# Designed miniproteins, single chains: the designs that were tried, part 12

Each design is a single chain, and the fold is of that chain. pLDDT is the mean over its residues in the fold that is shown.

## One batch from the design tools (miniprotein)

Design m416
Fold by ESMFold2-Fast:
Structure m416 (fold): chain A 86 residues (1-86)
Amino acid sequence: MELSELEKEVLATLAVYGPLTASELAELLGKSQSTVSRTLRRLEKKGLVEAVRSGSRTLYRLSEKGARLLHEEAADIYRRLLEEAE
């Protein structure tokens, strides 16, 4: 999958911290809320995150597809690092 640097950062942050609002993600990543909201909409369209209503707020969480992609990316990076170590 073609993921931008910010898309990868958003997915990783959601994996570590769990379900978060766009505002909480923006604060954690040091980005504007508008930039993070735009990125979350793109990730939701790709099926990598899910929007969940919690009271008056919308929380975003990793989908099963998003979680799998992160695990596969991390495993692939780890494998490449091990294969390069003689």
Scores: mean pLDDT 77

Design m417
Fold by ESMFold2-Fast:
Structure m417 (fold): chain A 71 residues (1-71)
Amino acid sequence: MEKARVLLALAEADRPLTVDELAERTGFSKETVQRAVDELVAEGLVERVPGQGYRLTEKGRKAAEAIREAL
């Protein structure tokens, strides 16, 4: 699932990633990544960092850990 992959990519990076960087890391299109991050921001799992891209919230980091354990 796109959102799970984006969360894991952000957790692995441990820094803000742009949509371009997320597309490169996940293999998804920029449009798919933008939709996934928009949904994750709405869910409070990811936040936009002006000028730097997107990063995990505290809630998002815990969600990424839960996803990794479920794999």
Scores: mean pLDDT 82

Design m418
Fold by ESMFold2-Fast:
Order: structure tokens, then C-alpha cells, then sequence
Structure m418 (fold): chain A 108 residues (1-108)
């Protein structure tokens, strides 16, 4: 359920996902997964600046979320900042050494 934002592809669905997670965050502003889902929603809409902002908010609440670190790395990679992407992939792997996606990203 918390990953619903990743399923929205149309502009109407992006607006619905944003509204949904904003309502969740009005009830619980410390919901790190809701902040991460907002980051994913903006990333899918190619709004990389907002994706970074919301992933950083998620990580300020839960710094041990390897998937959030990996996702932030993917945002920077999509922006062409490969050095920062690598740093975040390494951070994800330091938290979860079994994180295959981060491990594979570092080998490429």
C-alpha cells in the first residue's frame, strides 16, 4: 500500500499520489515511508529537485533505509551526477550488504 505512488504514471495519477501522501503526512509527519513515496512520485514525474528534497526528508527520519539511499542515488544518476550517485549506492550497501541493486549499480 505505501508503494502506491510508484504505480502512478499519468499526470492525474501523479496528482492523486501527491494528494494521498500529503494527507498521510498531515496525520503522521514522521512517516519516513510516505516521504520516500513522495520522492518516488516526483522522480517518476522527472521532478528531480523535489524527489531529492523528499528522499532527504525520509532519510532525516530513518537514516537506515537502504532503499531510500539507493533511490536517492538513482535520482542523481538520472541527473548525470554519477559521483554522488555512487556515494549513495555505497551508503545503501553499507546499511544492507545484501542489497543487490546497489551492488550491481556500483559494478557498472
Amino acid sequence: LKLFGMMYMSQKDFESAIAYFEEVLKINPDDAEAWANLGRTYFLNKDYDKAIEYYEKALSINPDDAWAWYSLGKVYESMGDFDRAREYYQKALSIDPSHEDARNALKA
Scores: mean pLDDT 80

Design m419
Fold by ESMFold2-Fast:
Structure m419 (fold): chain A 68 residues (1-68)
Amino acid sequence: AEELLKKAEEAYNEGKLEEMIEYFDKLLELGVEPNSRLLNRVAKAYFELGQLEKAEEYLNKAVELDKK
């Protein structure tokens, strides 16, 4: 799990947004609960890839976590 999180962060920092999303999906498959920071990064990745509905969905999830 920690190796996948590191790879997701590295991909995001390198602008490899599709790879970042792939690592994020693998983290979810392992039952890792995403934190607000990870969800914000995923939302931005979807926004940059033109997937605006997915970007809004994950941004809203990040905001809800910050309210709790």
Scores: mean pLDDT 79

Design m420
Fold by ESMFold2-Fast:
Structure m420 (fold): chain A 74 residues (1-74)
Amino acid sequence: MLDEKIRELFRKLGVSDKTIEKYLKNPEEGLKGVSEMLKNAPPEKHPLLSELIALLLQKLGLTGPDGKGPGNKV
C-alpha cells in the first residue's frame, strides 16, 4: 500500500527498481536521496518529490506536525 505508492512515484521520476527497493528497505536513506533530488530539481518536479518525502516520513513515523485533532479547516 504505502510502499506501492513510493514505488510508483520513484518510477515516474525515472528511478531504477534497484534504487527503489533500497530506499524502501532504508527509508531514511530514501528521504535523504529525495531531499537532495528536490534541491536540484526544477519546480515542476517538486510535487512528486514532496509527495515522496511525505510518504517516506509517514513510513518512518515522522509525519504529523498537524496532528492537532479534528477540524483542520482552511
Scores: mean pLDDT 73

Design m421
Fold by ESMFold2-Fast:
Structure m421 (fold): chain A 78 residues (1-78)
Amino acid sequence: KGVEHAEEAARRAASLPGERAREIAELARRAAEAFRRGDYETAREHLGRALRLAVDAGDEETVRLLAEAGEAVLREEA
């Protein structure tokens, strides 16, 4: 589920050092919260921002988790 993938991305990023990792963790956490509320537009916005930061960081695992969360948002919104 999208919430689970976003939460896993947040936990992973929170375990890493640095300001970028902290920002990714916060955005992924906010996306999971929005997803739980059914606010899929806000969830997509936060996931997109976190995904851009993860791509810049070269963190393929976090990119994969965020992409899976985003795909789940699109399915729920349909």
Scores: mean pLDDT 78

Design m422
Fold by ESMFold2-Fast:
Structure m422 (fold): chain A 57 residues (1-57)
Amino acid sequence: TAEELRRLVTESLVAAGMDPAKAEEVADRIVSLVEAGKYDEAQRLFREAVAEAKAAK
């Protein structure tokens, strides 16, 4: 479900080092892309967000 995806993305980004509030905003954006059928864009955004979180450390 969209809620499960949002939680998984948020947890993954927080684990990578992102602030929880920012991780939730990014997760909401990814969920919106998935609901719009933009799976490739959602996957790219997730990978970029994880890379940015890790680079900021």
Scores: mean pLDDT 81

Design m423
Fold by ESMFold2-Fast:
Structure m423 (fold): chain A 61 residues (1-61)
Amino acid sequence: SSKLEYQRAVARAVGLTLRAIGAELDGDEEAKEEAIEELRELGKEYPELEEFVESLIKKLE
């Protein structure tokens, strides 16, 4: 269902954010950049999440 797909997308956004934070703590700039790029692509796939994803990316940069 569309509701489950949306919930999975939100969970994925949170997971990617945590991965970016973990990468920054480890000094792994490549892994951080990859997680941020995946967040950008997620916002493109789910336009209803675009503002939420943009707010997360802004806090990570």
Scores: mean pLDDT 84

Design m424
Fold by ESMFold2-Fast:
Structure m424 (fold): chain A 61 residues (1-61)
Amino acid sequence: SPEEARARAEEAAQKLVASTDLDGRNAAMDEFVAAVDELRAASPPEEYTALVRRLVNAGEG
């Protein structure tokens, strides 16, 4: 569902921010990409774009 895909993308973004080493960051990035792809498949294009933009802004600080 779109809700589940959103929650997964948010979790992946938080993991990426928490990663401090290159290997961990690469693994977290892979999870984030997979979560974003799932969100894209589950959401309308406009909603998907807005949600991804919001997650990236929140994750980066």
Scores: mean pLDDT 72

Design m425
Fold by ESMFold2-Fast:
Structure m425 (fold): chain A 62 residues (1-62)
Amino acid sequence: HMAEHIARADELMDEANRLEKQGKFDEAAKLYREAADHYEQAGFSTRAVAARLLAVGLELEK
C-alpha cells in the first residue's frame, strides 16, 4: 500500500535526522537510504532523490 510506504519513509527521515544530530552519520545515512527506497516505492521520485542526496552528503562528511 502506497500510504504505508510514505508513512514509513517519513518515520525513517525523522529517525535519520535525530541520529544525524547525535553525530551518528553512518546510521543516519542508512536510514536516509531506506527512506528513499520507500518514497520510490510510493512513486515519490523527487523525495526519494532528496533522501538519497542526504545519505550521500553524510557519507562524504566522514
Scores: mean pLDDT 83

Design m426
Fold by ESMFold2-Fast:
Formats: structure tokens, sequence, C-alpha cells
Structure m426 (fold): chain A 65 residues (1-65)
């Protein structure tokens, strides 16, 4: 029901895709993260929520690599 929840699901999918693909297809892993960042930026959420979601995505991606 909330766009925040939908965007958080996109973040989780991007991290899982990055973990699955990083060793075999690092470009696809990077693309998944880029798509998630664009979804956050285009979501219409307040700037503060976008910043937190982007930070979470970046931190989780860093853990995946």
Amino acid sequence: SSKLEEVRKAVEKAVEAARALIDTDPEAARLAVQIAKQEIRNSGLPEEEKEKLIKELEERYKEAV
C-alpha cells in the first residue's frame, strides 16, 4: 500500500541480484543496483526518505561485494 514498502522490495531484489550475479555477471549486478536507485529517485517519496533508501541500498550492495 505504501510506495516506501514497494521501493524497499526493489532494494532487496537489487541486493539479492547483485549477490547472485557479482561473480558471473558484474555488469548485470551493477545494472540491478542502478535500476533500484532510479526507482527510488523517481518514486515521488520525500527527499529524506530517498536519501535513507539510497544509503541502505549502497550499504547492502557493499556487503554483497
Scores: mean pLDDT 77

Design m427
Fold by ESMFold2-Fast:
Structure m427 (fold): chain A 55 residues (1-55)
Amino acid sequence: MSREEAIELAIKAVELQAEGKTDEALELGKKAVEGFSDDEADEIVAEAIRYVDSL
């Protein structure tokens, strides 16, 4: 999975969390950051949150 694809998937996970779909958000979030380092995973999640917050 590319970093761009991971960010798109993380954005969807953040949106699911905002809708109260916590279990679905957690599963999708784990999938989005799978194969990345902890630092890269944190950056992907932070970028997704910033994107959603900017809407």
Scores: mean pLDDT 80

Design m429
Fold by ESMFold2-Fast:
Formats: sequence, C-alpha cells, structure tokens
Structure m429 (fold): chain A 62 residues (1-62)
Amino acid sequence: MPQIVVAVSRDRSKAVIGVSDLSEEELEEVIELAKEYKETTVHIDEEYKERFEEAGIKVKVI
C-alpha cells in the first residue's frame, strides 16, 4: 500500500509531502496534489525525482 503523508502550512501556501511505494497511477495523483500549493516540497526516493522535477515540483531525496 502506498504511504502518503501531507503537511500543510497554516496559510496553505506551503506543503510538505512524503511518499513511498507508489504505482504509476498514484505517482500521477501525487504530482497533481503537489501542484495545488504555491510552494511544495516532496520527500521521495531517488527513482521518482525526475518525474516530479519535470512537473516543476521541488523534491528532497530521502
């Protein structure tokens, strides 16, 4: 089962998302979710880095 954790700032301008064990469908859903916030950082495994960066999302590899 995918693990998705979302933490949003009080003003909803910033989000931090942690994800692991994603299918292709779930990966696309997380990318769309990340685009809902003006500033988003996604904590991911290295294998997803290119997909999120292509979508313009800031990532931190864990």
Scores: mean pLDDT 72

Design m430
Fold by ESMFold2-Fast:
Structure m430 (fold): chain A 79 residues (1-79)
Amino acid sequence: EAERLFAEALEAAEAGDLRRATILALEALALAALESGLPGAEEIAEAARRARRALEAGDEEAARRYLEEASRLAEEAAA
């Protein structure tokens, strides 16, 4: 599922729909985290999904903050 959403995100980006591409990529990231089974995956997925919802609402500042949190959690999980 995550791989399919990521492929759709790439197709949207190629079509020039960067907003849709970003939204699809964030959902793909959330699903990929959950599918990985890594410690902290649920928290990473939730942060990515909050970023996606913020983008859908037009709140780019909130989306950036949630994306930063997802990235930080992913780095900590990989350590």
Scores: mean pLDDT 75

Design m431
Fold by ESMFold2-Fast:
Structure m431 (fold): chain A 69 residues (1-69)
Amino acid sequence: VDVLLNTGKALAKKGDYDSAIGAYERALELEPDNAEAWENLGKTLEEKYKKTGDEALLKKAEEYYAKAK
């Protein structure tokens, strides 16, 4: 899981949001209660929203942040 989380963070930092989302989703398949994966999914969707303006991404980010808490 840590490898998938670190991979997702690296991809998000590069601006490869779709690949980052995939890495975090794989981490959550292994550990559905992983708060760090939910938090990083939310952050990645929020960054993608800032680039695209897609409000559906912002709504999903809020849901994922709620899962992390």
Scores: mean pLDDT 78

Design m432
Fold by ESMFold2-Fast:
Structure m432 (fold): chain A 59 residues (1-59)
Amino acid sequence: MEEGKKLAGKGVKAYNEKKYDEAIELFKEALKIFKKEKDEEGAQKIEYHIEVAEEAKKE
């Protein structure tokens, strides 16, 4: 299984469990991999997930 996709999946799971800090860390790792692979669509999708998780973390 592709490493970036695997990390993104773990990030989504953490986000659904309301573990926003863990989700953000996992998404940042996935973003780094997608950018290295030149997967612009994957990178953009992960950047959106990071933004949503950071907003959800604000009280």
Scores: mean pLDDT 80

Design m433
Fold by ESMFold2-Fast:
Structure m433 (fold): chain A 110 residues (1-110)
Amino acid sequence: GVQEALDRQREQIDELTAQGLALAKTDPDKALDIARELVALGLYYYSAGNFELARRALEGAIKVGRAVAENLGDEEALKLLREAEEYLRKGDLLKAADLAMEALQRAREK
């Protein structure tokens, strides 16, 4: 039913987040790719009107991005991720996604 479908969507987001976190130290490029996938998934759910799944995916992207940025010592990426988290708290999912993507792109270039 609808509930089982939503539970599977949440499980998919959580699994991607866990995979990204597991790779953050050993394969930061792959972890950043997963974080970008989570941002894309968040924007997809946002466009579909599912703001709970959008928020969950963006929270996952920020967690993975933070783990990579902390491992790399990227203070600029960490600042952008803190700003993204603040916009998530305010309910501005699009601004949060924009800042998260900027942080992920910066972390890859360091």
Scores: mean pLDDT 88

Design m434
Fold by ESMFold2-Fast:
Structure m434 (fold): chain A 70 residues (1-70)
Amino acid sequence: GPAAKEAKLEELLEEIERLGVEAATGRISLDEMRRRLKEIVKEAEKISKEAAEKLREVVTKALQGAERNL
Protein backbone atom coordinates (compact mmCIF):
# COMPACT_ATOMS: atom_id res chain seq x y z
CA GLY A 1 0.00 0.00 0.00
CA PRO A 2 1.02 3.70 -0.03
CA ALA A 3 2.55 3.49 3.49
CA ALA A 4 4.81 0.59 2.43
CA LYS A 5 5.96 2.53 -0.66
CA GLU A 6 6.71 5.60 1.49
CA ALA A 7 8.74 3.49 3.96
CA LYS A 8 10.76 1.94 1.11
CA LEU A 9 11.41 5.37 -0.42
CA GLU A 10 12.66 6.66 2.96
CA GLU A 11 15.03 3.65 3.24
CA LEU A 12 16.44 4.40 -0.24
CA LEU A 13 16.91 8.10 0.65
CA GLU A 14 18.81 7.12 3.84
CA GLU A 15 21.04 4.79 1.77
CA ILE A 16 21.86 7.65 -0.66
CA GLU A 17 22.81 9.86 2.34
CA ARG A 18 25.06 7.08 3.74
CA LEU A 19 26.77 6.61 0.37
CA GLY A 20 27.48 10.36 0.22
CA VAL A 21 29.10 10.24 3.68
CA GLU A 22 31.12 7.10 2.79
CA ALA A 23 32.42 8.75 -0.42
CA ALA A 24 33.23 12.01 1.43
CA THR A 25 35.19 10.08 4.11
CA GLY A 26 37.05 8.01 1.47
CA ARG A 27 35.47 4.69 2.54
CA ILE A 28 34.25 4.13 -1.04
CA SER A 29 35.31 5.53 -4.42
CA LEU A 30 33.11 7.78 -6.59
CA ASP A 31 32.85 4.88 -9.07
CA GLU A 32 31.52 2.59 -6.31
CA MET A 33 29.09 5.33 -5.21
CA ARG A 34 27.82 5.70 -8.82
CA ARG A 35 27.40 1.91 -9.11
CA ARG A 36 25.39 1.68 -5.88
CA LEU A 37 23.29 4.74 -6.79
CA LYS A 38 22.32 3.06 -10.10
CA GLU A 39 21.04 0.03 -8.15
CA ILE A 40 19.06 2.31 -5.80
CA VAL A 41 17.40 4.02 -8.81
CA LYS A 42 16.49 0.58 -10.27
CA GLU A 43 14.90 -0.36 -6.94
CA ALA A 44 12.91 2.92 -6.91
CA GLU A 45 11.64 2.18 -10.46
CA LYS A 46 10.13 -1.06 -9.09
CA ILE A 47 8.07 1.08 -6.67
CA SER A 48 6.83 3.70 -9.19
CA LYS A 49 7.98 6.18 -11.84
CA GLU A 50 7.22 9.03 -9.39
CA ALA A 51 9.48 7.48 -6.70
CA ALA A 52 12.25 6.99 -9.30
CA GLU A 53 12.00 10.66 -10.40
CA LYS A 54 12.23 11.94 -6.80
CA LEU A 55 15.20 9.65 -6.16
CA ARG A 56 17.02 10.75 -9.36
CA GLU A 57 16.95 14.36 -8.11
CA VAL A 58 18.47 13.32 -4.75
CA VAL A 59 21.06 11.12 -6.54
CA THR A 60 22.08 14.04 -8.81
CA LYS A 61 22.57 16.36 -5.81
CA ALA A 62 24.53 13.71 -3.87
CA LEU A 63 26.88 13.09 -6.83
CA GLN A 64 27.36 16.84 -7.43
CA GLY A 65 28.25 17.29 -3.75
CA ALA A 66 30.77 14.42 -3.79
CA GLU A 67 32.35 15.54 -7.11
CA ARG A 68 32.74 19.18 -5.91
CA ASN A 69 34.84 17.96 -2.93
CA LEU A 70 37.33 16.09 -5.19
Scores: mean pLDDT 79

Design m435
Fold by ESMFold2-Fast:
Structure m435 (fold): chain A 79 residues (1-79)
Amino acid sequence: MFELLGYEIITENGVEVLLLTLKHTEPTGMGSIGIEKGSRLSDVFPEIVEKYPEWSDYVLAESTTIRGGQSKTLRFIKE
């Protein structure tokens, strides 16, 4: 499970970018999750979209891996 620590919306080259700072709350050492570029926010973080349904159309801008216990800022773009 992921905890939303914070968010920011910025504009880069006329494109809206959603920055989500997330914590992976699973135990360290066994809980690595790989997320590929183009993954929908609603598919990878459905609990966040339940609170912020306006972000359902956002997709991950770049592939990433989050380890259990890690906090990471992820970039999402609107299609």
Scores: mean pLDDT 79

Design m436
Fold by ESMFold2-Fast:
Parts: C-alpha cells; structure tokens; sequence
Structure m436 (fold): chain A 91 residues (1-91)
C-alpha cells in the first residue's frame, strides 16, 4: 500500500513519544536525571524519524521511508528502555 510505510513509522514514533513522555514524567518525580535525558533523547529520535519519513514520502524515496521506519522502531525501543529505567528509579 502506498501509505503503509509512512503509517508504520508514524505509529511507532507516536508510541515512542507517548512512552518517552511518561518516562520523563516518572524520572522527574523520582529525581532521576538519567531517566529524564533518556526519555528526551527517545522523543527527539521519534520526531526526527517522523520528519525524515515525511520528507521521504514527498520525494517518493522508498529507501528513505524504510530508514524512517527503522529509526522510529529504534526510538520506540529507546523510549521503552527509558520508561523501564524511570520505573526502577521510582521503586
């Protein structure tokens, strides 16, 4: 589908941003600067993936769309790790 690759990247990036924001919130409450910075980093990576995916879609760059999808998935993994760290700091 013509819209499937950008939609996958968008879904992964949106989930990464939501998880990263929760990691920042919990890290802030726990006073864990590492968790906060990891969350910020994951959110920025997700935003970057969305921006690059949008550019690749406008250009018709199929390889750029695949790269944006991979970058979004990596951002999601980073967000999940940030949330795990923040939760551990809250115990």
Amino acid sequence: SMFEAPEEAERAAREAIEIAMEAIRLGSEAGDLDAILRGIGAALRAIGALFQGSLAKRKGDEEGLRQAEEDARRALEAAREALRRAREASE
Scores: mean pLDDT 83

Design m437
Fold by ESMFold2-Fast:
Structure m437 (fold): chain A 74 residues (1-74)
Amino acid sequence: EKLIELLKHEDETVRALAARALGEIGDERAVEPLKEALLNDKSEYVREAAKNALEKIGGEAAKEAIKEAEEKKA
């Protein structure tokens, strides 16, 4: 999906919007890319968008991704 590619875009606003769109769509293929954004994105705004997207997607994979990311951030 083109939206997953936009998670790596130069513009933080584009990355945050891509994360939100992926959360709204609920595509489980986005769980790992969103976890990477939550862990590694330089922008707090994008990291919050990625976390919110994972919460919207839901399911065990998304919950585990959030837990794993929070363990590494702390």
Scores: mean pLDDT 79

Design m438
Fold by ESMFold2-Fast:
Structure m438 (fold): chain A 68 residues (1-68)
Amino acid sequence: SMEEVEEELDKMEMQILYDVLVNHASREEAEAKIEELRKFGEEKGVPKEKIDEWVKRLREAIDRLYAE
């Protein structure tokens, strides 16, 4: 269901943030994981508008964590 897909996207978002914050993943590694999240959402038929919201939110959070 779409609800299960959205839960998985939220889980992926939390894991990317955890990798950056706790495991000190590089910006390049974080961007690669964001691209994986985007592709997963597209494959599952999530509307582009909603996928863009997750991607934007993640990039904004990562930019703050890298002091940008």
Scores: mean pLDDT 83

Design m440
Fold by ESMFold2-Fast:
Structure m440 (fold): chain A 55 residues (1-55)
Amino acid sequence: MVSQSSIDGTASVLKSMFKGTNISDEDIKELAKELLEKRVPMADWLKRAKEKFGL
């Protein structure tokens, strides 16, 4: 089970990667939850986020 603390920590990393974009905090947290639940490697996080948000 993915904890809220893990989601918040992952979302914080993602926010730093996407600084200056118009992506909402809620969308970043949902992405963080998806990445953790699907066990996506950190190396692929940027790629998955770009696919999701059309960056």
Scores: mean pLDDT 76

Design m441
Fold by ESMFold2-Fast:
Structure m441 (fold): chain A 66 residues (1-66)
Amino acid sequence: GLIEEIAAKDLGLPLSTLRRLLRRVRAGEISVEEAAREIVKLNPSLSLEEAKRALEGTLRALEELG
């Protein structure tokens, strides 16, 4: 959806990559912190705090719309 598309652009990631990470967090397979570390590996221009904040915001927005 639109929220994931905006978040992927802001994080500098492919939409498919962001969706995979969000699904793994929601399934309890990885923590938000582990997902944020993967984002920083893929886009080193982001801090861990920025990636974590963006993930938490995206997860909240998706839960509010579902």
Scores: mean pLDDT 84

Design m442
Fold by ESMFold2-Fast:
Structure m442 (fold): chain A 85 residues (1-85)
Amino acid sequence: ELRKKAEELEKKGEEAYAAGDYRKAGDLYYKAAEYYEKAGDLEKAIEAYEKAIDAYQAGEDATGDIDLAVNATAAAAKLSALKSK
């Protein structure tokens, strides 16, 4: 269940990114990463957090929204913690 939910969220994130909704894409990838982490799939969680960082940075570059830079930093902290395991 958790892994399937993460996969659905990741697909929605890809769709949002393709549509230029970078903040939504980042949020969806971040949620997918959390579900992958809960499912014990650390490699998928790492990948999803990396996608979240990329989406938030793309959104910040496109909009200048400082909240997206903060969100990218939060995702980067999660990624760092997972890579340390």
Scores: mean pLDDT 83

Design m443
Fold by ESMFold2-Fast:
Structure m443 (fold): chain A 78 residues (1-78)
Amino acid sequence: DGDAQLAAAVAQILKQLSDALNQSQTLEQARAAAQQLVDDARRYADTLPDPEVAQAVVRAAEAAADSLLTHVERELAK
């Protein structure tokens, strides 16, 4: 079930995002975490037979990475 695989992947991405938000104290650390999150999602997506599910996983990771960088940049700018 592609929907179940997507839901599981999104849950893992959100957990990685939460961990990165709690551990990133610098923009450089946030960039490294964001890149790792997208790279991990792309490797997982490459194992999926459904291209729509694969694309959705990568897009979810990219959105999470953007959210992480935007949040850390705003916190450091205050």
Scores: mean pLDDT 82

Design m444
Fold by ESMFold2-Fast:
Structure m444 (fold): chain A 73 residues (1-73)
Amino acid sequence: DVSKIYDELKKKVEELGKKAVDTSNLTDPDAKAKGIADLKKEAGEIVTKAKTLVPDKTDEIKQGVVKALSPLA
């Protein structure tokens, strides 16, 4: 069910956004750098899964990921 996969990916993007806000508020430079690296890796995995499993929704997922990571820019 492509719809369920898309909903799961949207939920992952929402979770990514919450983690990005938390990471942006970290005061320890090492913890913040690690958190940013981990989130970028997770974002890449989400986009790769979207391209493979829901190609028609990939641009929407990519836009969601960019917005989710905006607190780290």
Scores: mean pLDDT 84

Design m446
Fold by ESMFold2-Fast:
Structure m446 (fold): chain A 57 residues (1-57)
Amino acid sequence: AEEEFKRRQALADAVSLLLEGKSDEEIIKHLMEKYGFSEEEARRLVEEARAIVEADR
């Protein structure tokens, strides 16, 4: 199914937006609008992206 590829793309976007300094709220809205994720799924993706970004700090 395309769901996993969509999730990976969304995760990459979330990582990029976090590195750019966007707020969690802005990233959540972006993921919901661009990918059609629910707010809960978008929040999970932001948390996963944050873990990736913070692993290098």
Scores: mean pLDDT 80

Design m447
Fold by ESMFold2-Fast:
Structure m447 (fold): chain A 69 residues (1-69)
Amino acid sequence: MEEEARRIAQEVAEETLKEYPEIKSIRVKDVRVEGDEVFVDFEIESNASETEKNRIIVKLTRRVLERFE
């Protein structure tokens, strides 16, 4: 369910934010569930480099998927 996916995405975002205190916020912009596919869009507010932000987004996506497995 999209509601459950959103809840998991928010939990993962909060957990990840605790690991990177220099990030101001991680927001869940959109969550969609289509069959076995979960689509989550995150927005990160920080002074981190583009490369670092991308690494964090990849980590967030992996953590969300792991919680469904």
Scores: mean pLDDT 76

Design m448
Fold by ESMFold2-Fast:
Structure m448 (fold): chain A 130 residues (1-130)
Amino acid sequence: EYLEIDYSKLSDEAKTYINIGIGYYLDGKYDKAIEYFEKALKIQPNNAEAYNNLGQAYYKQGKYEEAIEYYKKALKLNPNNAEAYNNLGQAYYKQGKYEEAIEYYEKALKLNPNNERAKKNLEEIKEKLK
């Protein structure tokens, strides 16, 4: 019971940094969000949530190549993350890489068929390809 106290404390510290980063992200302060997500990763290098959040912050800055890299790192750690697949699809869509965007939106829907964002994004691509 007491042997895991340090692990719990480290997990809490990483989660606190993620929550602070999310706060900055919602305020549009993406550089600060990135700093705090990187602090979380320094404590927990294998944190899929922190990588996905880093990708989202880079995406908001229009840095789509960097966003894609971090989303792929998140998916390597958690291959069942429907949100990260949807985010990958959206980043490829912004680059005009519609075939890749479709592939990742379809993967998101295969994991979560009720993913409304992935459905909407697929419909938008279908309209663009008409």
Scores: mean pLDDT 85

Design m449
Fold by ESMFold2-Fast:
Structure m449 (fold): chain A 86 residues (1-86)
Amino acid sequence: TGTATVTIKLVEHEPVEEGTPVKVTALDRDLRTVATADGKVDENKQVTATFTGLTPGETYSVTAIAYDPKTGQVVGSGAAQATAVA
């Protein structure tokens, strides 16, 4: 099985604080969700997530949504691509 570690820079829609919750979702080529991870915004306004159980050599689209835990509103978003390794 494959693994991918991705660091995603967040674009702020509202001020994003360190520790803000982030939902990270890995999508296959058909835009189907294959994995999710929970993360938090770091001091550089980024989130890092590791996915396991992927197919080695496949490229996944990864999306990150930062949300206010009090309101549930989206405060930041980001996207990247990651290729799984064995």
Scores: mean pLDDT 84

Design m450
Fold by ESMFold2-Fast:
Order: structure tokens, then sequence, then C-alpha cells
Structure m450 (fold): chain A 57 residues (1-57)
């Protein structure tokens, strides 16, 4: 619980992601693991919407 809240706050505060984007990253980490979550973060920061859609399938 605490780790998820800390990750969400970090994603929003440090990386400038929206709450919706941060929630998506956390969900991907929980379902697909940290490497998939890192790819999603990179795609969101680069605004690579095709890659974001592929990861969120």
Amino acid sequence: MEKIEQQKQWLMTVLGLSEEEADQVIKVEQTRGPEAAAELVQALLEKDWEKVEEILK
C-alpha cells in the first residue's frame, strides 16, 4: 500500500505525469512487472501514443 502511494506521488511530482497516467503505470507494474511499467513511462514522456496503446493492451 505505502509503496504504491509513494510511486504514484513520485510519477506525478518528479515526472509530471497526470493522475490517470500515474495510475496506468502502477497498474502495468502490478500486472506485467516493472520493466513494462518503465517502457510505459518512457512512451508517455516521449508522447509515443502507439507504444502506449501497445503496452495498455
Scores: mean pLDDT 77

Design m451
Fold by ESMFold2-Fast:
Structure m451 (fold): chain A 91 residues (1-91)
Amino acid sequence: LIERLKELTKKLIELLEKQGKTHLIPLVEDLSRGIISFLEITEDEELLKKLEEKLKEIEKALENGDVEKALELLFEMEIEIALHLMKKALE
């Protein structure tokens, strides 16, 4: 999962550069770093499955050159992580 996310993040950055949307690159790097840091320590199978599905959607969006959709999906991954952590903290 981590290696695939790194590969898709690189592809997203390349597409942002080609489309002149370089102002979004730091945001993509920050989101990817946060998600990777979480993935290094989590073993929650249900959450990992949800993140894998989002990653497949990111790949599809990037195949279509849809950088806005890919960025939206990265935010959705971070939201899923945040909700999971919040639920754990409130138990």
Scores: mean pLDDT 82

Design m452
Fold by ESMFold2-Fast:
Structure m452 (fold): chain A 56 residues (1-56)
Amino acid sequence: AIEEVKKKIENRDAEGVKKLAIEKLGLSEDTADLIASLVEAGDAQGAMDLLEKALA
């Protein structure tokens, strides 16, 4: 689950990140949107850091 989302982040697939974060990780739409926006901006490290923080 988390590894699939990280792979989408690396591929800059913001829509895939948002969908998997909500459906497989149970993250809120607001959190998933924020991670996806970082992916769109090209901030893969920021997206991964936020993902890990949200799952802690």
Scores: mean pLDDT 81

